# Designed miniproteins, single chains, part 15

Each design is a single chain, and the fold is of that chain. pLDDT is the mean over its residues in the fold that is shown.

## One batch from the design tools (miniprotein)

Design m494
Fold by ESMFold2-Fast:
Structure m494 (fold): chain A 104 residues (1-104)
Amino acid sequence: SEKEKVLKIIEELGKLLVEILELINSGTSEIEELLKLLEKMKALIEQLPSDIEKRPELLALVEEMKKIVEENKEDQDKLRKETYPLIKRINELLDEIKKEIEEK
């Protein structure tokens, strides 16, 4: 059941990441919605077991992305440019955690 709980959290994080990417790509001014999705992502990451080595890096990336969103509310090009590498890294980390959990 612990393995199933972790995999479900990783799946939910992946879905949130897709929603965040879609909002950023749309050139939306929905900054408050982006911040809400990032806060939901942070809350889900905090539900992951503390023994997951990649958990602190995921938290740091989400906090950095929140800062970028808050600092670039009126600059959609800069928002996309600065968030894309973080989104890519989060996606890579989620895939790595999923593989590690499934291979146990």
Scores: mean pLDDT 84

Design m495
Fold by ESMFold2-Fast:
Structure m495 (fold): chain A 60 residues (1-60)
Amino acid sequence: SSLFEKALESIKERTEKALSDTKNQQHRDAIKLALRNSIEMLKARVEQGLVTEEQLESIK
């Protein structure tokens, strides 16, 4: 859905900003791992029908 794509882009934008704010490699790796986990959780919730498009918009 378009709301899913918007949520995904928001997560990516926040991650890029966080990465631009740090030079520490361990911290950068942690941010990248958090991004991966957030995307997988979002996909799982949508696939399981636990989140409607309206709820997805609210989570952002």
Scores: mean pLDDT 70

Design m496
Fold by ESMFold2-Fast:
Parts: structure tokens; C-alpha cells; sequence
Structure m496 (fold): chain A 107 residues (1-107)
């Protein structure tokens, strides 16, 4: 995996970790901040996926795109009053799973 992809993923992970801290502190107070952090992370995963695709790592690119989609859905869920905790956490876990698969394939 290229340094540029690694740098994007490290930045995205930092945003996800910030979102998790706010979620543990007060998810209702910080719901818009949590969603914004996850949306920014999703954009970085999309950029990383585009680079992985250009480098011939199509399977890595697919997993990073799926991680991005789940982060975007988590952001929507955390902005929602009805499904904020369980649906958001499920999508966040799926995003982390796809990231893990991408890292395993990238070697």
C-alpha cells in the first residue's frame, strides 16, 4: 500500500477515534459533530479507495468504498433521533470490518 493511501487512512482513523470519544461522552449533545467527523472520514476512505484502484488494488479499493458507505450511514443514523445508537454503532462496526479486510489484503 502506498504512503499516500496510508496517510489518508491514518487521518480517517483519527477522525473515527474522535467521533468515538464524543459518542462515549454524550452522543445526543455531540450528534452533529460525530456525524460531521464520520462524513469527513468517509470522504478520506473514498479518496484512499480511488488511489488503491489506480494502483491495481481493486479488492482493497472495494473494501475501502464499503467502509466509506458504512461511515456515511453511521453519520445519518447518529443524526437521527429514532435510530441513533444501535444503527449507528452497527454501521461503524461494519466500516471497521471492511477497513480490517483492506489492510489484510494490502499486506
Amino acid sequence: MSKEIIDLLEKALGLVEQAKRLLEENPLKYRDEIASLLEEAATLFQKAAGLAYKEGNKEVADHLLRASEHLARAAIAFRSEKYVKEEGLRHLDEAIRHLREALEIAK
Scores: mean pLDDT 82

Design m497
Fold by ESMFold2-Fast:
Structure m497 (fold): chain A 97 residues (1-97)
Amino acid sequence: MVLKAVAETEEEAKEKMLELVEEAAERGASKDTVIILGIVGETTTDAGNAVVKAMIEAQKKLKELGMEPMKIYGFGFGGKSKEEAEAEVEEAAKKAS
């Protein structure tokens, strides 16, 4: 199972990450479950900071739900459009499948 989303802000990234983790739990997530979140930022630093914070929220939610570790990937896209980030995330999802 591969779940993916793209966010344009740090707050949206946290919200989408929690939604992906909850969807994975509802669909019977396993060690073979892959979650991919792309985050666009004005700069690479902004995007990278948003990725780190979203990953922290994902790990907290996994512990709260008592879920086994799964593959969670965060990609930061500084200066890119949402469309460009969505294309990159789609390519990563195909490789993970």
Scores: mean pLDDT 82

Design m498
Fold by ESMFold2-Fast:
Structure m498 (fold): chain A 83 residues (1-83)
Amino acid sequence: DQARHDRVARAARALVEAIRALERAAGPEVGRQVSDIVEEAMETGDFQGAIDRLEELKKTLSPEAKREVDRVIEALRRLAEAV
């Protein structure tokens, strides 16, 4: 289904952009941690587990970085819905 593939592609693109924005705001170490969490979700299909881990990580970050983690969580939720 082309419409489903288009939704997945848009969600994946939004996720990549959100991770890049987070790395700019929080630095490469946090960006790497978030990328690892997202990669594990893609390997296992456990998107909810990844979201839960991101919510825990978010608690330890600055308000600016928390906002960017929220964007990553939202993008990951959209990707999970599209798949």
Scores: mean pLDDT 83

Design m499
Fold by ESMFold2-Fast:
Structure m499 (fold): chain A 60 residues (1-60)
Amino acid sequence: MLPDEALINATLYVIKAAIAKREGDLEEAREWYRKAADYLSTIPQYKADAERYRAEAERL
């Protein structure tokens, strides 16, 4: 997967997670944040962002 594809997918999942969180669906938001983190973890320069979104999922 190209880094740009991973970043686009991560961005979509972050948006979905934020929407789910706003709607009170914390379980769905948690899954979307984890997926975003998984895609970001494939890009070395975004490892810190991946860890941040994993932490966000864990806090929900």
Scores: mean pLDDT 81

Design m500
Fold by ESMFold2-Fast:
Structure m500 (fold): chain A 73 residues (1-73)
Amino acid sequence: SEAEKEKLLKEIEKLIDEEAKKNPERAQSMTRFLEWLKKHGASPEELKLFLEMVKTNVASPELVQYVRRLQEG
């Protein structure tokens, strides 16, 4: 739902803001990827995978494959 997307986006943006205080370069990279996801109409599931990646600093295989498919199109 749109409400769920808004909540996920706010949580991701908050974590990126906290990361910017510790590692500005990483936060910038995360911000660029989030903006790319927004432009391509990311689903709530894709946003959840990105949120998990931001929290753990480990890329989700599903999200990595999704990004690769979009880049190949």
Scores: mean pLDDT 74

Design m501
Fold by ESMFold2-Fast:
Structure m501 (fold): chain A 73 residues (1-73)
Amino acid sequence: MEELIERLKKLGATVEEDLLPNLSREDFEKLVLIAELYNILKDKPLREVSRFIYDALNKSLEEQKKILEELKK
């Protein structure tokens, strides 16, 4: 949990302490994935961004993590 919160902060996200008790570890992993995706794709054309988001969102969390790692390369 704490490691995921630190990753979100490094990606520029503000983490509200009052949300922490209500979010599962899986929810935080999804937030980190979304934040990393945004930072990677923010300079890409909208058409490519939409394609990558659709491909990622239609896959399991583990598959989404693999797509994210591939996009970093």
Scores: mean pLDDT 66

Design m502
Fold by ESMFold2-Fast:
Structure m502 (fold): chain A 100 residues (1-100)
Amino acid sequence: SLEEVKSIFEEVEKKFKEVLDMLQEEAELNNDKELIKKLQEMKELLLATRDAIDEGDLESAREYVEKLKKLLEEIKPKASAETQKKIDELLELLDKLLET
């Protein structure tokens, strides 16, 4: 249901904020321009996902979630062990969202 999707997405947004903040600190510390670019892309996709869900466009929301998942999987190997654990938790939430 749309209400169930919205509820799960609120948890996704909260976890994403934590992960993005951790990755931003790591990117700035390492002067990793490619990571900073990917973080910006993830922020834009997260906003697009929220807007799609708010409009009931679950097809577009699914496509955006799949793109977010792919970007997280691409950056995970570069992250610290602590941040990787948070990324894994976020990936599980994204999978749960895709199953609804």
Scores: mean pLDDT 86

Design m503
Fold by ESMFold2-Fast:
Structure m503 (fold): chain A 87 residues (1-87)
Amino acid sequence: IEELRIEAEVLRAFAILGLLTSGNKEAQEYFKKAIEYADKAIELLKQSENADPETREELIKQAEEYLRKAKEYLDKGVKINREFEKK
């Protein structure tokens, strides 16, 4: 669980860096979505720390889904930003 939280926080930091350094509006939109989904994952993981075992398992599953979406959006942002910088 701590490992997922660290992953989400690191991903969020990379997405923020991408947003701040990118000159491409489309890439910025993907980085913003990556931040949004990472924040949702972090919040669910925080809630899971004080939950009963059954609720905790469901919250972790939801956090993993949001983290997956955050990774997808980060990858899309990086790809668009990289193509923009190449030209």
Scores: mean pLDDT 80

Design m504
Fold by ESMFold2-Fast:
Structure m504 (fold): chain A 100 residues (1-100)
Amino acid sequence: IEELLEELERLLVRLYLEAQDPELAKLISELGRILRELQKALENKAPKEEIEKLLEEARRKLDEVVAYLRRHFPELAALADETRRAFEALIEAVRKEVEE
């Protein structure tokens, strides 16, 4: 999970550096805060329901990031798709840890 979080953070930083857009920076910052709360919840062995809520919040925020990129930075579509795949891998890994 830590390696998946690091990969996702690396991709988000790349999106920020490529676009250099303040609204995108705000959306990425909001997503980063949710991911940090998710990491804390996992470390503290929070209830499954709390973890699922954070995963849904993160997914909604990522959808906002991807939608913004598709509208304003279509040239970054490939990087946005890579970021979404990294996020889906993170969700699967988190759910596997919580369900097992």
Scores: mean pLDDT 81

Design m505
Fold by ESMFold2-Fast:
Structure m505 (fold): chain A 74 residues (1-74)
Amino acid sequence: SPMEEALRRFLETAEEALREGKSREETYEQLRKLAEEIPDPEVSESALAFIDFAEENKLSVRAIAEFLRRELEG
C-alpha cells in the first residue's frame, strides 16, 4: 500500500541516519521533507502526524527506526 511504502522509506531514512551518525534534528528534517514529497495527500498527512508524534515523544533516531520497523511488521 502507499502507506506501507511511505513507512518503509521512512525506516530506510532513519536507518541510514543511524549509520551516518546524523543528529535527531537532521533526521526529523529529512523525514518531514520526505513526508511533504509524498504524492498521496492522505499518506502525506499521516506521515506528518507520525513525525509530530515522534518529536512530541522525543524519540531518538534508533527509537524512530524501531517504531517504524514494528509498524511495518505488525
Scores: mean pLDDT 81

Design m506
Fold by ESMFold2-Fast:
Structure m506 (fold): chain A 86 residues (1-86)
Amino acid sequence: MEEEIRKIAEENRDRLEAEAKSVYDRLKGVASKEQIKEAIVGAITALLLEELQRKRGRPVTKEEFDAARKIAEELANEVLEKYDKE
């Protein structure tokens, strides 16, 4: 399960990073770093769950949601570290 969600994240990495950057650019200067991080986590989680639901052909479970959010938090931290260094 978590391994499949990580594979989806890798396959969609360019799209996830583009969405994270879009959220960051839209909210920088008007939201706190914590609010920006939560917005990015939410956007990445939604994309991962949509792709997982598409591949599974069924609604996502709570365990799949929790795993997707964990992976989204990891990715959000990585992209925010990159943006803070630019």
Scores: mean pLDDT 80

Design m507
Fold by ESMFold2-Fast:
Structure m507 (fold): chain A 97 residues (1-97)
Amino acid sequence: LVDEANAAYERGDFKTAAELYEQAAKELESTDPLKAADYYVNAGIAYYLAGDVEKAREWFKKAGELYEKVLGKTFGANYYTAGMLIAVGEALDRELA
């Protein structure tokens, strides 16, 4: 899954890469939520590059929420990262309005 997503991303198939990263994130959400959050970030980036800013916003916010849920005490930059991802999602919303 992730290898296919990386290959798609390298080819400029950002929509395919985004869908594969999204699938990988969803599969890992219950077993490895931190890794799922990382893949949601990759999905958000790929959706943004594909021109799907609504999906990019959705998945950036989802990643931020998972980081907050799992790392609820700051353990390095996790709190900052979660807030930044949520803020990026909201900024994308405003820019497309």
Scores: mean pLDDT 72

Design m508
Fold by ESMFold2-Fast:
Structure m508 (fold): chain A 72 residues (1-72)
Amino acid sequence: MIEEALELAERAEKLGDRKLAERARRVANTVQTALKLQEKGNVEDSQAALDAAREELEKIREEVERLEREAE
């Protein structure tokens, strides 16, 4: 998930969409925070954050793929 978010951020930057790249990096940060919460035993908040991050990551992926098709 973190690696995927960072790859999407790089792809968004190559397309010139800095805001989309920042959104993808925010997802990576959210996943890192959620994993730290899980280590501390806050499993419920961690799971909710991971679920939200996964949904946002899919939306970002769809937008990046759409922009890549338009650039072709």
Scores: mean pLDDT 82

Design m509
Fold by ESMFold2-Fast:
Structure m509 (fold): chain A 67 residues (1-67)
Amino acid sequence: DDALLERIARREAEEALAELRRVRDDPQKSQAILDRMRRALAAAEAQGLPAVARVLREALEEGEKIA
């Protein structure tokens, strides 16, 4: 169910962004979170999940602005 996968991706993205905001003053931890998000996006794109990939791409763009 693509709608369920999109909802799960949104929740995980929100949790990752909240974690990033807490550790943004730690460059090593911030980079690890951003790298994890980039891997998740690459995996979604490789699996052909466009709705999930869009959610993760938007979250990564927001994360890069926070860091």
Scores: mean pLDDT 83

Design m510
Fold by ESMFold2-Fast:
Structure m510 (fold): chain A 92 residues (1-92)
Amino acid sequence: MVEEIERATQEAIEAAKRKDEDAVLRAVDRLFQLAVEAFRQGDLEALEAAIEGLERVLETLKENNASKEVILEIEIQLGLIRIMLAVLKLEE
């Protein structure tokens, strides 16, 4: 799962560098779905990889002057994944 998350992260970063916001959103949606599956499986390492991935995507989008709408969408998804990680850590 970590490898799949890293692949989705890389696809989103490359799309952000090309200023292809639709491709960024598609890759980020896949990354979010993988994070939800990781949460269901209790995979802390995969959730941490998803958080690090989305943070890198956000940095790339900000560097490339992406729309505030796209940035906000990804910030919301990042916040949700952080909550998922916190919930799993409390169950330890």
Scores: mean pLDDT 85

Design m511
Fold by ESMFold2-Fast:
Structure m511 (fold): chain A 73 residues (1-73)
Amino acid sequence: SKEEALEEFREVLDKYLELVEEGKSLPPEKQFELEKEAVGLIQKKGEEILKHMPELLPEFEKLLREMEERIAA
């Protein structure tokens, strides 16, 4: 269902935000690597869900942009 897809995506988003937050205690070089990995995995997960639910595309793109802005801040 759409609700399940959004919940799954949000859970993945929250997990990777947690990892990025933990990475803030690491040297800048390692933090940068962790942030790039987290963003890439989230984007891949979103695209996988959107293959089956293309109507969620605008909502997922918004969530991905918010994630990238949060990491970049």
Scores: mean pLDDT 74

Design m512
Fold by ESMFold2-Fast:
Structure m512 (fold): chain A 96 residues (1-96)
Amino acid sequence: SEIAELLSLPLSEFSNEDIELARKFVEMMKQLFPDSPLLEELEQHMKESEKASAVLGHLIRKEGLDKYIDKSPLELFYEAGPTLASIIEEVVKALS
């Protein structure tokens, strides 16, 4: 899978901006869904490996969702919630 290929790349192939993008998006979603098991599992993976954040951020940017970085959590959820949730589910599956 594309995600498995991304996870095989060295961390140096990813930008620090992608890592920060992933962290900010997860924080925004946690504000709306603080008790989400999916977000809790994702945060554990991100805590164990910077590569989890890097791959997540890369996929967020690839889908054009990075434009929501300066928007409210509600706007991100209404405009891109299903796409972001799909990306998160696939990353968590690949890491599990």
Scores: mean pLDDT 85

Design m513
Fold by ESMFold2-Fast:
Structure m513 (fold): chain A 78 residues (1-78)
Amino acid sequence: SKEAVLELLREVEKLVQQARELFQAGDYDGAIALLQQAIDLVRAAIAAETDPELKALLQRVEEHLQALVAKLRELKAA
């Protein structure tokens, strides 16, 4: 439902903020782990969602989170 998706997006936003704080503290592995947790939550929501517009929104969020993980892995390697 729309309400469940909004609640999920708030939880994802909290995880992204915590990941940013860990990254700024030099904990790259911790930051990546929190982003991966956010991706897992979004994937579960996509699997449960029947509304095609909400599913598309969730898929875009997953893509953005995957891009953040890729960027953090790149920065950790540098």
Scores: mean pLDDT 88

Design m514
Fold by ESMFold2-Fast:
Structure m514 (fold): chain A 71 residues (1-71)
Amino acid sequence: EAVVDEELARLDEMEKNIKKAYEEGKVTKEQAERALKRIEDTRAMLRGEAEVTSPEDAAILAKVRAELAKR
């Protein structure tokens, strides 16, 4: 499951970046929470806790949404 493992690692990195941005005051609490929720949703889908068409597509879409949410 190389694709799933890679996307989970990317989500972990995004989560760290969002938490750091919040700690540095670069984003609001609401923006950080929305981005973290999107990351958790994608993680759940990749782990098989939710249905998705493909793990890769789900991770890419959620990554884009999370990035938009942090801005």
Scores: mean pLDDT 70

Design m515
Fold by ESMFold2-Fast:
Structure m515 (fold): chain A 85 residues (1-85)
Amino acid sequence: DEEAEEARALVDEMKKKWLEYAKEIAEASSPEEGEKILKMAELAVKQAEEARPEFEKDPEAAKEAKDQWTKGMEAAKAAALAKAA
């Protein structure tokens, strides 16, 4: 029960962070590239919602997914900022 609540909170936190990172990257990028990154973040949010029932059953998988998604977003942010410089 508590682990399932943690998994739900992790999904919500991941969705919020993706949108925040995508907005920051979009502001640093060209309008066209910014729109693409925002659409990618929205797709990732939808995928996280679709995976929510599986994460409630396997909270460890939710934590691993969060780590992988966070690293992926940070890498994308670094690449976008390098292109903008």
Scores: mean pLDDT 73

Design m516
Fold by ESMFold2-Fast:
Structure m516 (fold): chain A 87 residues (1-87)
Amino acid sequence: EVAALLRAAGEAAAAGDQEAMRALGEPAFAALRAALTPEQLAALRARLAAFAARAEAEYGPSPSAEQEAALAREVGELLADFVAEAL
């Protein structure tokens, strides 16, 4: 369940738990990199760019720790949603 691992990694990142984030995220990211086509990578980059633009508009260039935690969860969900659609 790559999507579940990406979501869990986002929650770990939001909690500041770097070890848990790596343990959950690394196998999911390895699987994602191996499975994605160039077209899917372009689509993922477009979604990440849209997310970055929205985050900048909402929080500005210096988000608080709480805002960074929210962004980490949102990135986890974005990656999980992409995996569910692409794989």
Scores: mean pLDDT 78

Design m517
Fold by ESMFold2-Fast:
Structure m517 (fold): chain A 88 residues (1-88)
Amino acid sequence: MEEEKKKRAEKIKELIDKFLEALDELREKENISTEEIHEAKEKFSEVLSKLKTLEEIEEVVEESLKALEKGLEEFKKLLEKKIEELNK
């Protein structure tokens, strides 16, 4: 494998890990604001955009994608809960 390709995959993994850490921090908060949810959405969109620009998925990125899928499921539940609160 190309060395440059591995370094790119590592950077993407770091971005995914950082996003998941921020998501966990957000979930630990007693009160989550609409602004914080918006910021998390923007970060999520940024990570997805960078993943879509990767021509080939490396092993390390595939492992990170599994973690991201789980994080996205949790994030979706968080958004659904907040949407329900806003509609009531």
Scores: mean pLDDT 62

Design m518
Fold by ESMFold2-Fast:
Order: C-alpha cells, then structure tokens, then sequence
Structure m518 (fold): chain A 70 residues (1-70)
C-alpha cells in the first residue's frame, strides 16, 4: 500500500508534467503556426509517433516531474 501510494504520486506528477509540457508546445504551435488548440494537440500526437521525438519528450516529462518533487 505504501509503495502503491508512492507510485501513484509519481505517476500523478508525471501526468501533470506531461500536461505542462503539452500546454507549452500547444502555445508555441498556436503562435508560430496559427493552429487551434485541437490542431496543436494532433500535431504533438503525430510527432510522438517518431521514436526519437517520443524518447526526448519522455525525458523532458521526467525532468519536469523530478523538479516538482522538491
């Protein structure tokens, strides 16, 4: 139970970090490419099908989540 709660907390921090990064990328796509929020979200999803981009994205999410732990 204790280990499960710590895992849930870590997963929640990663989910929040993912949303923060996604919001930043959405803002960039909206300002640079004049995309709607929905179009920007689809563009991010397409880019995540690239293994190199997906790996970098995951590392950024982990870094943001770790910075928010303390």
Amino acid sequence: SHMERERERRERLKEEAKKMLENQLISILQNVRHMSKEEAQKEIEKRLTDPEFAEEYEKMVEMIARSREK
Scores: mean pLDDT 79

Design m519
Fold by ESMFold2-Fast:
Structure m519 (fold): chain A 61 residues (1-61)
Amino acid sequence: ASSQQSVKALLALLKKEVSLLADKETLVAVARSFELPQDLIEAIAATSNVQEAIQIIENYV
C-alpha cells in the first residue's frame, strides 16, 4: 500500500479506538505496524505528547 493509504488507515483507526491515544509509545508501535515511513515514525517519536504526534500524522496526509 502507499504511505498515504497507510497514514489514512491509521487516522481512521485512531478515531474509532480512543485507547490508542493512551500514550505516545503505543501510537509509535501502531504506526510501525502500519508501515509508515521511517522519517514520519521518528518525527512522532520525537514529539513531547500524543496530541503533537497526532498533528504530525494528520499534516502528513
Scores: mean pLDDT 74

Design m520
Fold by ESMFold2-Fast:
Structure m520 (fold): chain A 82 residues (1-82)
Amino acid sequence: EKYVPNPLLAELLATVGETKEEYSFGDIVNAVGAYAVDNNLVDYKKRIIYAKGTPLGELLGVEEVHLMSPEFFERLLSNVTK
């Protein structure tokens, strides 16, 4: 399946060079992960994204979220349509 990012997610994806109209969910997860790494938001030892005060935090509606967690995927899916 392919997903269309909402305007907030599309703007975030553009900062990491992603400007397509639609993506697989895996491609969206990878691009958001690249954004988190590029902005030094990831603690790999704790497997946490610290998103407070960032566009990613605004998008997901949380200050912190666990990497590759059901909460992360559900919050990300709320920002896409089919």
Scores: mean pLDDT 83

Design m521
Fold by ESMFold2-Fast:
Structure m521 (fold): chain A 74 residues (1-74)
Amino acid sequence: SEADKRLAELLKELAGVLKELEARDLTPEQRAEVNRLVREILLLVSEYQEGRISLEEFERGMNEILARLREIVA
């Protein structure tokens, strides 16, 4: 489905960013921010799986977190 394609693309982007972060020598402040963002991802996934948020709300939240993770990688 189109929803499955969008979910797969978000997961692909997330995996790429997390792999880049693993290769970086992060400051303690950056590491704390990454840990906080990962917790936010887990909460969004849980809320989406439980039907408490729509796919559009999930995508919005995920894209905001991905943008913040990309700023740390850059």
Scores: mean pLDDT 84

Design m522
Fold by ESMFold2-Fast:
Parts: structure tokens; C-alpha cells; sequence
Structure m522 (fold): chain A 60 residues (1-60)
């Protein structure tokens, strides 16, 4: 249970960054979104969600 709680707390942090970056992309500020994605990717490079969103930001 403690392991699951630690994982949940970490995932919630990543999710908040992802949500913020997606909002910036939707508002036409992809350059700022890319900075957030890059920071998240450096912190969690093995997270597939971050990798997919970074690729989306690059295409936006």
C-alpha cells in the first residue's frame, strides 16, 4: 500500500504538468508548453505519457 501511495503522489505531480502544458498548447502557446514537457521529460524520461505529449508539442 505505501508503494502505491508514493507512486500515486508522483503520478499526480506529472499529471499536473501535463495538464498545464496541454492548456498552453490549446491556447496557442506551444513554445511554453514545450518547456514544461521538456522539464517533465527530464524528470521522468521513461514515462510514456510525457514522451507522447512532447512529440505532440513538437508537431504543434
Amino acid sequence: MLELLKKLATERGVQALIDAARRLMAQGQPELAKEIFQAAYEAHPDDPRVRELLAEAEKA
Scores: mean pLDDT 68

Design m523
Fold by ESMFold2-Fast:
Structure m523 (fold): chain A 76 residues (1-76)
Amino acid sequence: AMKRPKLSKEQEEELKNFEKEVDEQITRDLAEARARASQIPDPKERERFLAVSEMAATLDRIGALIEKELEILKKE
């Protein structure tokens, strides 16, 4: 069986609120990435830039959520 740390209802709400803030920030970051990509004249290079930006955003999101959950668990 997969064991995960048990969060209180308050801790779960804190994590969900943080996830919402992270998702909003990523939406802004990806909008900026698309704006920057529009300045790239080569379609292949533009697609590569967007793909890398989306992968980086996904990794940043996962890392931020893991770090936040660990911070919540360390508090008590």
Scores: mean pLDDT 79

Design m524
Fold by ESMFold2-Fast:
Structure m524 (fold): chain A 57 residues (1-57)
Amino acid sequence: SKEELIAALNEAGKLLRQGRNAEAAALIQKKTGVKVDPNASAEELEKAGVRAYIELS
């Protein structure tokens, strides 16, 4: 659902602020189905989250 997607992206954003990029990537991929590189930079992960929101909203 859209509400679950928004909640997942907010949680991923918190993980990125903590430097937990791999966990943020795994959460985005698990909740959205969008392929995400676990070694991606915070900027790349934010872009992936925005893309997932657009595609799955």
Scores: mean pLDDT 73

Design m525
Fold by ESMFold2-Fast:
Structure m525 (fold): chain A 65 residues (1-65)
Amino acid sequence: SSLEEAIRRAAELAAEGRIEEAVETLRNTGDPVLEMAADLLAQRARAGASPAELAEEIAGMRKAP
């Protein structure tokens, strides 16, 4: 699905330190849950959260292993 692809892409971008692009990818889905997650990630990035922490959080949004 397009939502799963967006989550995967956002996690890859965040792991590379491209946090702004990861946030924009999630916001661009139009999904209310992903838009809220993008806002929280942007706040954490502004507060100094590491790329590794943000990437792990995004990856956790996918269902199951």
Scores: mean pLDDT 79

Design m526
Fold by ESMFold2-Fast:
Structure m526 (fold): chain A 90 residues (1-90)
Amino acid sequence: MSEQRIEAAREGYEEAKKKLEEGNYDEKTVEELIKEALELLRKGLETGDLLLAARGLGMFGELVEKNLVKKKDLEEFEELLRKIREKEAK
């Protein structure tokens, strides 16, 4: 379980990195990736698909590391991440 989640997160991270580089970090590409990552996290929480949530986590993590995320989106991400951790602690 843990290894599969790490792999899913790495895949999301690498996918986001590639798309950012291909889009030359333009605002449209950044906004689309933020939306996609948050949607993956929300769907993972709704369905209990923690691998899908992990992929979204990895994707959003790349955006955060590049300082491309606005405060509002970062706050939503942090809330979703907290909920994921709660499901893992059970």
Scores: mean pLDDT 80

Design m527
Fold by ESMFold2-Fast:
Structure m527 (fold): chain A 92 residues (1-92)
Amino acid sequence: MRPLSEEEQAKLREAAEEGIKIVDKVADKDPDSAKIAKKSLDRVKEAKTRLEAEISISFLRMSGAIAKLEGKDEMAKAIFESARLVEEALAE
């Protein structure tokens, strides 16, 4: 399993921190959903391998899908946008 370089880890941390800011903007309406999403983003920040990052992003997308099913459309959009940012950072 290929480890992430320090540059790749830095880009993932930056993207995850931006994702946390996006989720925090709607966290007051759905604090429990925000907490779960931020936990997944914190795991992305800690990822040492591409696989660990991909697993954490999968949990993040799952939390977004659950929010969408519960009618929490603003939270779901925030979670999916944060997932897109970390996926783009991982693709480089």
Scores: mean pLDDT 85

Design m528
Fold by ESMFold2-Fast:
Structure m528 (fold): chain A 86 residues (1-86)
Amino acid sequence: DKEEALARAREMAEQLAKELNIPLEELLELLELVYNNTEENRKKAFELYVKLSKRALEILKKELGKPEELEKEFEKALEELKKKLE
């Protein structure tokens, strides 16, 4: 059910954009890259994911005040994903 899956993914992207205060356009771009799942698109999706994660982390740091632990967890998660994609 491709249409249903896309609709759900777009709703999740809209929620994440609102919660993390990041551009919906970039999340939709990530969704399109993942949906058209080629080797090239997976690399682009990872690069965009890293960019969005860093932006989200900066916003969360300002919102929550001094989340150093959250920053370390995000950095570890990104390094782990990079290793899996290599």
Scores: mean pLDDT 68

